Designed miniproteins, single chains, continued (5). Designs and how they scored, part 79

Each design is a single chain, and the fold is of that chain. pLDDT is the mean over its residues in the fold that is shown.

## One batch from the design tools (miniprotein)

Design m18729
Fold by ESMFold2-Fast:
Structure m18729 (fold): chain A 110 residues (1-110)
Amino acid sequence: MKMSLEETKKFIRETLESMNIHLSDEELDEYIDYALERLEIDPNKLLSPEEVVGLLAIVFQLALIEQGITSDSELNDIQKKVVDIITKYSNGEISGEEAVAKLKEIIENS
């Protein structure tokens, strides 16, 4: 599975909205641009599942900081599920493709 930057932005937005996190288009674009630079991803390339999960993880962390959420105990149930998926991916327990599939399941059920 490979996604364009626009498809990745839509996926990240839908994932955040499922967690009751609502960013303006300007805020989302700023966080995505920061994440692209930090991960050294070329925005003109199709993104791998690993790159998509990496971008989502950074954008989600920035959104949590903006909302003043600093500990795991402050996360809602859906946010905890997303953190669990990202953590399992980071630990090598699941692939990037499996992580994206699990995140899509959260979007469909929220």
Scores: mean pLDDT 83

Design m18730
Fold by ESMFold2-Fast:
Structure m18730 (fold): chain A 71 residues (1-71)
Amino acid sequence: SEIGELLAKQSEEDRLKLLGVYSAVWTLLTEHKASEEEVEAALEELMKDMSEELKEKAREIYRLLLEELAA
């Protein structure tokens, strides 16, 4: 998957952080059926201590998850 490829290219530390984003967003969208506003709030909280480059990658994971779930 596109998400798997993105994660594979990261350092171990960054990969773990992005896996945290993946897990949280996946759970909110699939198990809790969270609103867009709720998911965005959770994503911003998860990203607050991330570098700008890592924030961009976290946003990409969110977009890719939305695309996969829409298919």
Scores: mean pLDDT 81

Design m18731
Fold by ESMFold2-Fast:
Structure m18731 (fold): chain A 61 residues (1-61)
Amino acid sequence: SMEEKREEIIEESFRKLLAAKSRQEQDDVVRETVERLRRLGFSGEEIGRALEEIGRRVAEA
């Protein structure tokens, strides 16, 4: 489902951000995440909420 794909992207992005060693690597992960969600048909608002969720998971790790 679309919700399952969204959660997979969020989880993968969270793990990649924790592993990132530079600001450039972090920026690349965020850009790839936005492009993946956009290609699946998520709106800008929905993509924004997904990025907020990823940021929350990183902050709470």
Scores: mean pLDDT 88

Design m18732
Fold by ESMFold2-Fast:
Structure m18732 (fold): chain A 100 residues (1-100)
Amino acid sequence: ETIELESELVLPASTSLDSIRAAVLTLLETIAQEAKKLGAKSVKVNLTVEVPAELAAPLREALEELARRIEAQHPWITISITVRESASPNIRFRFRVTLT
């Protein structure tokens, strides 16, 4: 059985990188805990981020490190990150989660 879930997080571009890391980590850990309760055998998280160009590189590095950390702690989770540049004053995180 496959379950698909979608979630969105929007933060001002002025949000500190540490605050962004904390918010994303909380969401990923929540996804892990809920998936485990549902008896999921594997979880795929597709994270798409729209971010101002000047923040794209440091944010991508932070998110990739965070994703690898979560995957190391939860080997049944795979995280894919796509970072796109945007002219918006906000950072938009779109989480598409597939449970199997």
Scores: mean pLDDT 85

Design m18733
Fold by ESMFold2-Fast:
Structure m18733 (fold): chain A 78 residues (1-78)
Amino acid sequence: MEEEIKKKEEELKKLIEEALKKQIEKVYKEDPDNVLKDEKLIEEFIKSFVDKLLEQLKELGVKYEEAIEKVKEGIESL
């Protein structure tokens, strides 16, 4: 059971990281002066944000399956 939850957590983490990277690239293309240009800083920011978001989702009792579905829908609309 915990292994399945951990796999879903990793899937959600990867989906959020990909969505954030795509959004940053889009914003950078449109407004390069208004976004972080340091790739290392962006990567650390994404990692920290994703980790905090996952902890917040756990505290709110959001099911990983529902979160994954919503993130996938969000990525498709990007």
Scores: mean pLDDT 69

Design m18734
Fold by ESMFold2-Fast:
Structure m18734 (fold): chain A 94 residues (1-94)
Amino acid sequence: SLEEVLALLEEQIERLRAATADELVAVLQEIIAELSKFSDNPLAAQQLAGLQQVLALAQTASPAERALLRDLVIRDLEVTAEEVRRMLEEQKRA
């Protein structure tokens, strides 16, 4: 459901905020595994594809580059979470 997708996105934003640059690869792998359970949802599928691309970049990145990638992923997840919140509000109005 959209509510489950929103809760998952919010949890993952918090995990990434708590993660060090050295933990980024492991945290991204965990997030990808959790989001793959919602691959039938188009927003979750889009986010999954983006996270897989960032994971590939993070594998060869320096610690400084991993810190920048972490901040980028957090920003992208926050934008997606806001979009999901808007969709949920629209459903409540119908």
Scores: mean pLDDT 81

Design m18735
Fold by ESMFold2-Fast:
Structure m18735 (fold): chain A 89 residues (1-89)
Amino acid sequence: KEELDKEAEELRKEMLKDPDIQKAVREFHRYVREKYRAELRAAWEAGDFQRMADIEIEAEKEVLDKEKNPKVQEYLKRHIELARKRRAL
């Protein structure tokens, strides 16, 4: 788990240094909120944190499919893989 926390911190630092990645992260959060609000709320009320993670991963994959900036695509792919690893714990 500590290795995954280190990987998460490295991604966070990369995002904080890059305005394009910051913009993509904000757009991802908006997309999740607009498209998956009801599903996320239901999962949260049920205490189903694995379902919440699954919804976020699926939404991030949809954002990745529409992303045209190679740098942002690489970041999103790495973030999705990290989220999958954390969900598996």
Scores: mean pLDDT 81

Design m18736
Fold by ESMFold2-Fast:
Structure m18736 (fold): chain A 76 residues (1-76)
Amino acid sequence: MPPTEEEVRAEAEAARRVAEELEANKGTASASEVSGALFLALATRVMADLSEASEELKREAREAADAAVEAAKAAL
């Protein structure tokens, strides 16, 4: 059962919010917060790739996932 466009959009939005929060907390994020962000980024990318969503939405989801990864790396 492929992920729906609604699910892909929700995950992309969550990944963007987590990236913004981690950027605000540079150097103070816990290992749990960093791990959670990396897991969410992976889930967002996988859901986008498995979905039948538009290429535009898949691109947005992949960009959101990448932002979460970069923010997690910067938060360490």
Scores: mean pLDDT 80

Design m18737
Fold by ESMFold2-Fast:
Parts: sequence; C-alpha cells; structure tokens
Structure m18737 (fold): chain A 77 residues (1-77)
Amino acid sequence: TLQEEITKAFDALGFIPDKALVESVLDKMEKGEPIDLVTEGPIGSVLKVEKVLAPYVKKGVSKDTIMAAYEAYVAAK
C-alpha cells in the first residue's frame, strides 16, 4: 500500500525523526515555504526528512496519510 511505501521510506532514513519535525517539514513543503525555517531538529535531519517526503508531497499525498505512515513506522521500531 501507499502507507507501506512511505513507512519504508522513513525506515531508509536510518533514524527516527521526532513527530514535530516531520509535521513541520510537511507544513513548510505544503505551503511552499523554505525548509530551513524548520527549527524542530538539526538541519541535516530536516533535509533528510524533506528529501524522503518530497516525492509524496509532490504527488499530492495528504499530510494525514503521511503521518499515518510515520505512526506505523514508529510503532514498528
């Protein structure tokens, strides 16, 4: 499923990003705002999360769907 694909993309990060960081990255991307405005984590982590989520945001995948995949990823780790 799409949720399983996104969950696997989170796993490929090699670390568990904080929920607040993921939500802030998605918010900035959906609004077309600069990703460097995300302050919820180190810039390296912010950029890695943005890179992983960019294809899904560009496809119009909802924030709710991406966050559901994030919750599934966290629950599995």
Scores: mean pLDDT 80

Design m18738
Fold by ESMFold2-Fast:
Structure m18738 (fold): chain A 64 residues (1-64)
Amino acid sequence: SSTEKAQKLLEEAEELLAKLKEGEGHLIHFEGLNQQGKPFSGDIIVAADAEAMLKLLKEHPPLP
């Protein structure tokens, strides 16, 4: 389970790196357990430049 989760995160990180190299952006969704064993989730948007970020934000507007 832990190995499978780590592998999935690595694959998403590799996809993000590929998108950045192409001058694009990517949205990463996080889910896991903190040091106290409490579940957490969150989203991070990463983009190569302001244009790529603006495009990604238009395609994936911030959730209320």
Scores: mean pLDDT 72

Design m18739
Fold by ESMFold2-Fast:
Structure m18739 (fold): chain A 59 residues (1-59)
Amino acid sequence: MSEEEKEKKLEELQRRAVRAYLERDAEGLRESYEEMAKIRPEKREFYERELARALAALA
């Protein structure tokens, strides 16, 4: 993917993650963060930490 396509996809996935968080959808959160990590594998550890924080907040 081009950098422009990656940014657009990341924006879409961030909106999905916010929606999943508001709906208390843990599975949707995991899917959104995993897709973001696939686009930016260098940030995978960061996304895993963010996902863990979001899941903890829903518990």
Scores: mean pLDDT 83

Design m18740
Fold by ESMFold2-Fast:
Structure m18740 (fold): chain A 59 residues (1-59)
Amino acid sequence: INSEAAAKAAEYLKKGDAEGGLKAGQEGRSGGPATAAWEALKSGDYEKGAEAAEKLAKA
């Protein structure tokens, strides 16, 4: 997973742009560490997804 893509997804989610966050997260998705964040987004828990993506980006 690309850290920059994860950071961008987190920003979209914080602004309330769930759709933008989903697309940004999908581009960075590789089935790796960001899988949980992506799953949260798809289930409508974009707030949890944003937190997970932000942690991944900072890692």
Scores: mean pLDDT 61

Design m18741
Fold by ESMFold2-Fast:
Structure m18741 (fold): chain A 82 residues (1-82)
Amino acid sequence: EEELAKELVEEILKLLSKLGEVATVEEVRKVLEEAFGPEVAEKIAKKLEEKYGKVFTFEQLKKFLEENAEEILKILIEERLK
């Protein structure tokens, strides 16, 4: 479980690294929607916006994903079961 959550965080960080050092919630949502679909993207983007607002640095994004890796994995699994 922990290893799977870490792999997911690494995959998401790789996708989001294309956005550069500063990103908006809308940019993150768009990238995640292309990779995981609109429901997963919206759930993750909403949590990110609640924590950091509409604009954040890549370091804030990385910290958020690392701290919420298990919750993000749960969101992805729940969406896959539909």
Scores: mean pLDDT 79

Design m18742
Fold by ESMFold2-Fast:
Structure m18742 (fold): chain A 90 residues (1-90)
Amino acid sequence: MKKKVLAVNIPSGLTPEEKELLKAILAHYAKEVDTIVISADPTPEALALAKEFAEYLKKLGVNVIDVGTEDARKVAEEIAKEQGAELIEL
C-alpha cells in the first residue's frame, strides 16, 4: 500500500470530552498511517495538549512530527510529496 501522512491541528478551547474524542480518533489513525504531523493553536493549552498527544501516539509506534505553531497541513503536504505518500487531513 502507498504510505500515508496525517495532518492535524490541536485547537484551543476543547472540552474534556472533545479532547478524549480527538485522542481516540488520532489513536485510530496511528494504526492506518505512517506519519502524523501535529500542530497547535498558539495557546499554552493547545501546545501542551499537542505535546501530550504526540508523546502518546509515539508510544503507539507511529512516526510523529510536532511542528508547534507551524502549519501542519503544509508540512504534511511536503512530506507526502517527498515520500510519494497519500495526505489525510483532519
Scores: mean pLDDT 85

Design m18743
Fold by ESMFold2-Fast:
Structure m18743 (fold): chain A 98 residues (1-98)
Amino acid sequence: MIDKIKETVLSKGNEFLKENPFGVPVEGDIEELKKRLEEEKKKLEEAKDPVEQIEYLYKVMSLEVKIARLEGKSDEEIAKIQKKYSEKLNELLSSLAP
């Protein structure tokens, strides 16, 4: 059924795809996601404002988790990635506490 829907969309043009981009939170293949990850890591290293550091750290975590899922890594490996970045995020958030 899904494949027949895809064929119908392709035969009738891109109008349906413009109205509903399949809800994909990040578009691109693994190589594009890896390039975005390196860009966000560079921004994190260059960021001096703690609020910007939190934003970039979250983006880095989200991209690494997505890449890991697409590469077929285990739930345990994904959990380790999430824990590593969550610990860094908590340390940074604690530095902002009064």
Scores: mean pLDDT 67

Design m18744
Fold by ESMFold2-Fast:
Structure m18744 (fold): chain A 67 residues (1-67)
Amino acid sequence: MLQEKADEIAKALREDPSKKKIVELAYTLSKKMGLTPEQQAEVMREATKAKDEKEALEIAEEAAKKA
């Protein structure tokens, strides 16, 4: 559900606020690719697992292509 994914993203941001930029990049990319809000949330959640912005973009793009 969207709420569960939103809660996971919120938790990740509370644990590491530096991930905010990564989540925003994932959101922007997924929105540009025409994904649904549920797919956008999934891409953002996967991006929170990235080590850096480059990996986050790669994860987000890969997840968006599979959606």
Scores: mean pLDDT 75

Design m18745
Fold by ESMFold2-Fast:
Structure m18745 (fold): chain A 62 residues (1-62)
Amino acid sequence: MELTVKIVGNHGGITSDAQIIKPGTVITLSDVYVDEDGFIRGTLVSTGQHVVLGSSGVEILK
């Protein structure tokens, strides 16, 4: 299942390479799950990079 989200916070998402995803960025994730700390994790469909999202810093689009 793919999940499309918009980053709305300055620290709403980070890649496995420790790069912050900028507010206003729309991303699509595969292999989505919520970890034990409540963070949304998944793989960027565009790059194959793993990302971690704060649930309060993102807007779910579909």
Scores: mean pLDDT 76

Design m18746
Fold by ESMFold2-Fast:
Structure m18746 (fold): chain A 118 residues (1-118)
Amino acid sequence: AAHDRAADILRQMADALEFMGHPEAAKRLRKIAEAVRAGNTDEAVQLAFETLEELAKSDYPKEVKTAAAIGLVAALIQSGRFDAAKELVEKAYELGLLSKETADFLLERIDRAQAAAA
């Protein structure tokens, strides 16, 4: 199912973050993965935005924050929450977590995914 693929992306990212010494970030991504797996896409959207704000306020390396933000966007795309994914990209860019080039790339990816789903 589409929700299973989104959850797998978040779990793989969580495993990578834990391996890099960021267990609290990993725990948070696993919580979002569980919401996605359960089909609770509204909860997944809420948790993704809350996680993005916490990442912006954290002292994690910029590369970790950027990777996590990209993973959250990917999870919302796979869940079919295209409008929420676009809002998350815009917010991540405003918070300094994404470069303009990465944000533009992700917005193009969302547009392509939405077109393919129509």
Scores: mean pLDDT 81

Design m18747
Fold by ESMFold2-Fast:
Structure m18747 (fold): chain A 70 residues (1-70)
Amino acid sequence: VDEKLERLRRLILEVARETDPERRERLAKEGEEVFGELLRAAATDPAVREKLAAALAAVRPEAEAAVAAK
């Protein structure tokens, strides 16, 4: 699960940095698929739910900084 959490974090940051609409849509779709898998795991494992919530909270300011740097 840690690998999927890191992949989700990476995809969120890549979407935030991407200026090409076509590539951004592709990355967003990949992120939605990984997020869906993590939500399914979180439904049955409270530890995964806590890790997912923490990862999303941690990546938000980094994503905002990446958008501001464009």
Scores: mean pLDDT 77

Design m18748
Fold by ESMFold2-Fast:
Structure m18748 (fold): chain A 78 residues (1-78)
Amino acid sequence: MSKEELEKEVKLGMAQLAIGVVKTSIRSTPPEKLTEQDLQSMISILEQAEKLAEEAGDEELAKEARELKKKIEEELEK
């Protein structure tokens, strides 16, 4: 109970932090300054965030990570 609750809370916190870092990077960096490598790194961070959110049972947080990843992939395809 307490151990499982703590593990879930840690995974949620890590997923939220990862998503927050990507969102902050997008807000503070002009699109013309984002390299292909930057976008690929953001995708990798979001893939880890999605996995952590799924393991924690937070489907909405996992969906947020997937949707943000899709937007970055669309930018990479341009």
Scores: mean pLDDT 80

Design m18749
Fold by ESMFold2-Fast:
Structure m18749 (fold): chain A 92 residues (1-92)
Amino acid sequence: MSKEELIRDAELIVRLTKEGIRAVEEGNDFEADVLAALAYIVSAILRKYGETEEEKKLADLAQKAADSINARDVEGLRKVQEEAEKLLEELK
């Protein structure tokens, strides 16, 4: 995966966690379920094509985002967001 693709994937995980927090806090179960499904897809793709430690870390973060959205766990989502934002800064 290119550096640009890693940055895009990290940005996507940050966006999914921010939108997940909003959907959970608003009680929008439909949006939350859609976002969880998208995060699972991202995790699966990163695991299939990931070869580096950064790619494996992004796959784990996407999985944790999906699990936290399904659990309606806002605190868990905030932790995933912080880890994804830190990784994004390290990739720049």
Scores: mean pLDDT 84

Design m18750
Fold by ESMFold2-Fast:
Structure m18750 (fold): chain A 100 residues (1-100)
Amino acid sequence: LEEAKEHVIELEREFTEEVAKIAEKYKLSDEQKKELAEIVGDHNYELGEVLEKAKSVEELKKGIREVFEKTKKKIEASSLPEEVKKEIIKLIEETLEKIE
């Protein structure tokens, strides 16, 4: 469980860094950056709750998948450019694959 939690923390760090690179690559406006930062902030908060409360590797994996699926829906519903949405959704799917 402890090693699995450490692995998730590392994947989350990588995810956050890659999202920041996508924002820079597409030269998002201040408004778009604020919207993305709020989505990422909510994501990080909810993932932190899962990390604190999970009592098994199975519970941890389930909680992480639920958080990322919720984040994916928020990205899809956002006002971000379509190409930015596609890159972030792909990144979410790749991150979820690493958890399996």
Scores: mean pLDDT 84

Design m18751
Fold by ESMFold2-Fast:
Parts: sequence; structure tokens; C-alpha cells
Structure m18751 (fold): chain A 86 residues (1-86)
Amino acid sequence: DNRTRADDLYRQGDDYFSQGNYDTARQYYQDALRIYQQIGDQRGIADAYDGLGRVYAAQGNYDEAGRYHSISQQIRDQIGDTSYQD
């Protein structure tokens, strides 16, 4: 189903990120984000934005990274997921 596909794409993004392949990781996170948005999976949307934030931070774009993490945190707060509040 679409959620399983989005979860698989997100996991592949994490795999490529861990390997230092940030451009490929970004593509997978963007593809996962699109599907999560289509199905209305708010946690998936937040996770994909966090993934994009990590990519931009790793590439030295800290302003963009901060924006994506802020979007993710706002979504998590809205759905009652406070697991990532430090």
C-alpha cells in the first residue's frame, strides 16, 4: 500500500544518509514526503521533514535544516507526539 511504500522510501533515505550519500537520501525523503502528504500521514510527514533537515545540515545549509526541523516539530506538537522535544 501507499504507506508501506512511503515507509520503505523513508528507510532507504536513512540508509543512504548513513552512507554519506546525501543527494540520494534527499531524493528518497522527498519521495516519501510526497506519498505521506497524499495519504495524510502526519507522523510520516514529520519524519520526512526531519530527514530533509538532517540532509541540509550535513550539507552545511543550517538555515534550511532549521526550517525543516521546525516544520516537523510543529506537526509533532499538533498530533501530540512530543518524543523529539529537547
Scores: mean pLDDT 86

Design m18752
Fold by ESMFold2-Fast:
Structure m18752 (fold): chain A 78 residues (1-78)
Amino acid sequence: SMNEALFKAIRDQLLKVPGVSEEVADEVAEFMTNLYESGASIDTLQAAAKARLIELGVEPGAAEAASRAMADTIAAQS
């Protein structure tokens, strides 16, 4: 089962980012939670979050800031 607390924390963080829709936040939060549970490194998590956000149409500067914030959130959970 997915870690619901981590999913919620990442989703709520993403929704604070300008230009991130609920659909994008849900998709990225699920992706990141699953990647974390698979044992991915913090560097991999940050790079994957940034790439996924850009793929989904988030501005690169916002994606960079959001990916750092998500990596920090995940690191605090571990």
Scores: mean pLDDT 81

Design m18753
Fold by ESMFold2-Fast:
Structure m18753 (fold): chain A 100 residues (1-100)
Amino acid sequence: MEEIEKLAEEALELLEEAGKVLPESLVPLQQRIVHFLLEGVTLARQGKYEEALRRFEEALRSAEELLARARDMGNEELVELVEKVIELLKRMIELVREAL
């Protein structure tokens, strides 16, 4: 649990930095990633690992969509930040799978 919380904190900080460089049109997508990430952490704290896994997978899907849009617009700084978020989400998913 402590490792999942630490990874989530790092991902949230990267998402906040992404928020400073992303266009307003992508704000709802960034907010969706934050929402699913926070819900997943809350569910994992409750021992609801299957539900937490689904939330982190939803966050990952939204992050991959944000990455595709960042690449399409040539925003290299946003691409780097979102790629780091995706790697953290993948690690969180693996930790939740190990807890099942």
Scores: mean pLDDT 89

Design m18754
Fold by ESMFold2-Fast:
Structure m18754 (fold): chain A 54 residues (1-54)
Amino acid sequence: MVLEVKSDTPARDVLRDFVKYLVSPVISDSMKAKDIDGSVFEKDGKLYTIKVVD
């Protein structure tokens, strides 16, 4: 499954529901969605690929 986000969205906001994975990678307050583009996270048994759309 693909989750499309804007490049300037804070990474922490994109990954809010993936709290159990926020320590890997470590998400800083300065990170944006563009810094996690292509990363894969699991939520409720489904894999989500982060896709940045400008």
Scores: mean pLDDT 69

Design m18755
Fold by ESMFold2-Fast:
Structure m18755 (fold): chain A 65 residues (1-65)
Amino acid sequence: TVSYGPRARTEMHRRLVEAGTPGSVDEISLRRETGDISPQELLDLAIRAGMRADRLVISLDARPA
């Protein structure tokens, strides 16, 4: 299980947009706004957008996970 704060979640979303995942961006935004997306699900989407899980956690949460 991966735990992200609201700031990290916002950064993940921004990078998903930059990585060019337009089809999932609106769904991620909606779920993030409503709080219906789990950190694991958000992480899976970020990885598929070309983000690396370990670097993302280190950069956004400053903790090795």
Scores: mean pLDDT 49

Design m18756
Fold by ESMFold2-Fast:
Structure m18756 (fold): chain A 56 residues (1-56)
Amino acid sequence: MEKPIAEYLKEKGLFDDEPDPATVAGVRALLRRYGLPESDLVTEEAKRFLEEGPPP
């Protein structure tokens, strides 16, 4: 299921509180940098990338 980036990060326990807009923008920029769709929602591809961790 697709969720807003902020909600996804909070639900996964990466943030105790709602993440700052700058943090959300940073995550979106990171996803775009790796060729993933730009969206306010975490797509299946973005979720997989975030859960597999950053490449070395």
Scores: mean pLDDT 65

Design m18757
Fold by ESMFold2-Fast:
Structure m18757 (fold): chain A 55 residues (1-55)
Amino acid sequence: SAEKEAMLNKAKQLATEGSKLQIEAARSPDEKSEEILKKLVELNQQKETLEAAAQ
């Protein structure tokens, strides 16, 4: 369905953003890395929720 396709597309966008944050975290000092990793956890949760809803 169009709804399922929209959810999967959003999940792919979040995955791309997550990859960028992961690279940034790896290249950041520990304090900044921890802040970025918290954002990554939030994005991963949103991604998994969308993928589950798109079943």
Scores: mean pLDDT 83

Design m18758
Fold by ESMFold2-Fast:
Structure m18758 (fold): chain A 57 residues (1-57)
Amino acid sequence: MRKEANKLALEGRLEEAAELYRKTGTASDLFTAAVLLLRMGKHEEAQAWVAEAEKLL
């Protein structure tokens, strides 16, 4: 999943990349997905994903 998410991010398909990072279930990948959401202007959704990642720590 991470390799596919990286490819989507490089192609500028940030929303799809963020979804794949979220599916990995790791805190680091959720933080990466939140950064992609911030780059897209989805600040509220990014904050929710950061909170979810913190629960995995």
Scores: mean pLDDT 77

Design m18759
Fold by ESMFold2-Fast:
Structure m18759 (fold): chain A 97 residues (1-97)
Amino acid sequence: MKEDIIKFLERLKEKYPELATPPSPEEFPDWQEKVPTLISLDDLLKLVKEGKIKTPEEFRRLVATLVEQLEMLYPEDSPLYKAAREVAKEVEEFLKK
């Protein structure tokens, strides 16, 4: 499971490079004390590698959190908002096995 999720997330980073790393805090001056800790595919990958994701259900919940954070940060017509929605679909397809 862990190795499969890592490979899957690495593929998602290749397909959605705009979501691979956290956005710069300088682009969001109101970011401050409530900076999301789960805002990129790299953040999710770090949690998997640290063993903080142990079940498919935990992975699904953390992906839902990531997508929700991105949807709150970016407008609906943004490529990043659209990419976040596509990542959610890719994860559901991966977990249907």
Scores: mean pLDDT 74

Design m18760
Fold by ESMFold2-Fast:
Structure m18760 (fold): chain A 76 residues (1-76)
Amino acid sequence: SALLAEALFNLGLLHKAVGDLHQKAGNLDEAIKAYEQAAERFNQAAELGDVRGADEALDAEVQAGVLEIKKAVQKY
């Protein structure tokens, strides 16, 4: 369903915005979780035919990965 794909894409954008807010606040664990949830919704949208979902999912996955590396470095 095109409507379901659009709804999932928009939900992905909301999770990404939550991730951005947590990142700015220094809440790395909450930011990582939000970006992972965003990527999941964007991938679901892409599977239903919304090609924008694939690009946004990759962006969210990269952001989560960068924060995981930053978190690991801060432990040393």
Scores: mean pLDDT 89

Design m18761
Fold by ESMFold2-Fast:
Structure m18761 (fold): chain A 60 residues (1-60)
Amino acid sequence: ETIKGSDISGVEFTAEKRILFITKSGERYLSKKTFPSFEEAAQFAIDVMKNGLEVEVEKV
């Protein structure tokens, strides 16, 4: 499953360094990608939201 950055209203980070995306409709999706650091995860989330990129996710 994929989501677009334009549909994202919020972001949280997991202990495993994955990104939890919260959509404008209130749905929650976990990134399939795991990041080497929280800094890299945060930068990716910013890039996704600013550029309206599609991200591979799984529904939680």
Scores: mean pLDDT 84

Design m18762
Fold by ESMFold2-Fast:
Structure m18762 (fold): chain A 62 residues (1-62)
Amino acid sequence: MMPSVEEVVAELNELRRQGASPEEIREWTEKFLKENPDYSPIEKESIRSVTKHLVREEERRR
């Protein structure tokens, strides 16, 4: 069963806490969405939006 959007967001936040780079966060999301194509367009947009936000925060922090 595919994880919920909330579970994916939790995983992205965990990757960031573990010191993942902006590039690693982007690559993780694109790989995840490629491996889990059954997400709706709205769910994919939500996941990508969260990823983009986290990446911008990490780039500003570093």
Scores: mean pLDDT 79

Design m18763
Fold by ESMFold2-Fast:
Structure m18763 (fold): chain A 77 residues (1-77)
Amino acid sequence: MSEWKVLQTQTDSAGNTLSLEAAEEGDESEFRLVATDAKTGKRYALSPTVRAPKGAEVTLTGTSLSGEQVTFTATAP
């Protein structure tokens, strides 16, 4: 089981969510974006994933299910 933790969530104009998730991997963290459909509840893991050492700042840009560009900036946990 991947120990993915939600760090940030944004909602698009259609009510779909896009979430920045991180998994702790020893001395680094892996980040992904996950889109959730508001009507079906289905989750879609988006590419690419990014790895960063703990304490580093990372920026990920994804597209929501409605086509909206969303950027997340977070510090690796």
Scores: mean pLDDT 77

Design m18764
Fold by ESMFold2-Fast:
Structure m18764 (fold): chain A 79 residues (1-79)
Amino acid sequence: SLLDQLKAAASAPGYAEIEVDDVEEAKKAVETLKIPGLLAYVLDKEKGEAYVFDNGKFVKKEKLKTLPKKNRVQLLNLA
């Protein structure tokens, strides 16, 4: 499942990126990743927006300078 892929990616230090079909499903999955030091970006290709999560908490929405070809989740584990 998407959640299992995200959990696996989040369990290691560093950067990971996963393509996703549904931005709302991805946002819900990322909200369950309560990991200190984990930053997550959910990128919406249609709206040109990134939704930023810190330790599973939504912190802000950012405008993307360029539209990605696919919706994506970017994970940065700083721990």
Scores: mean pLDDT 84

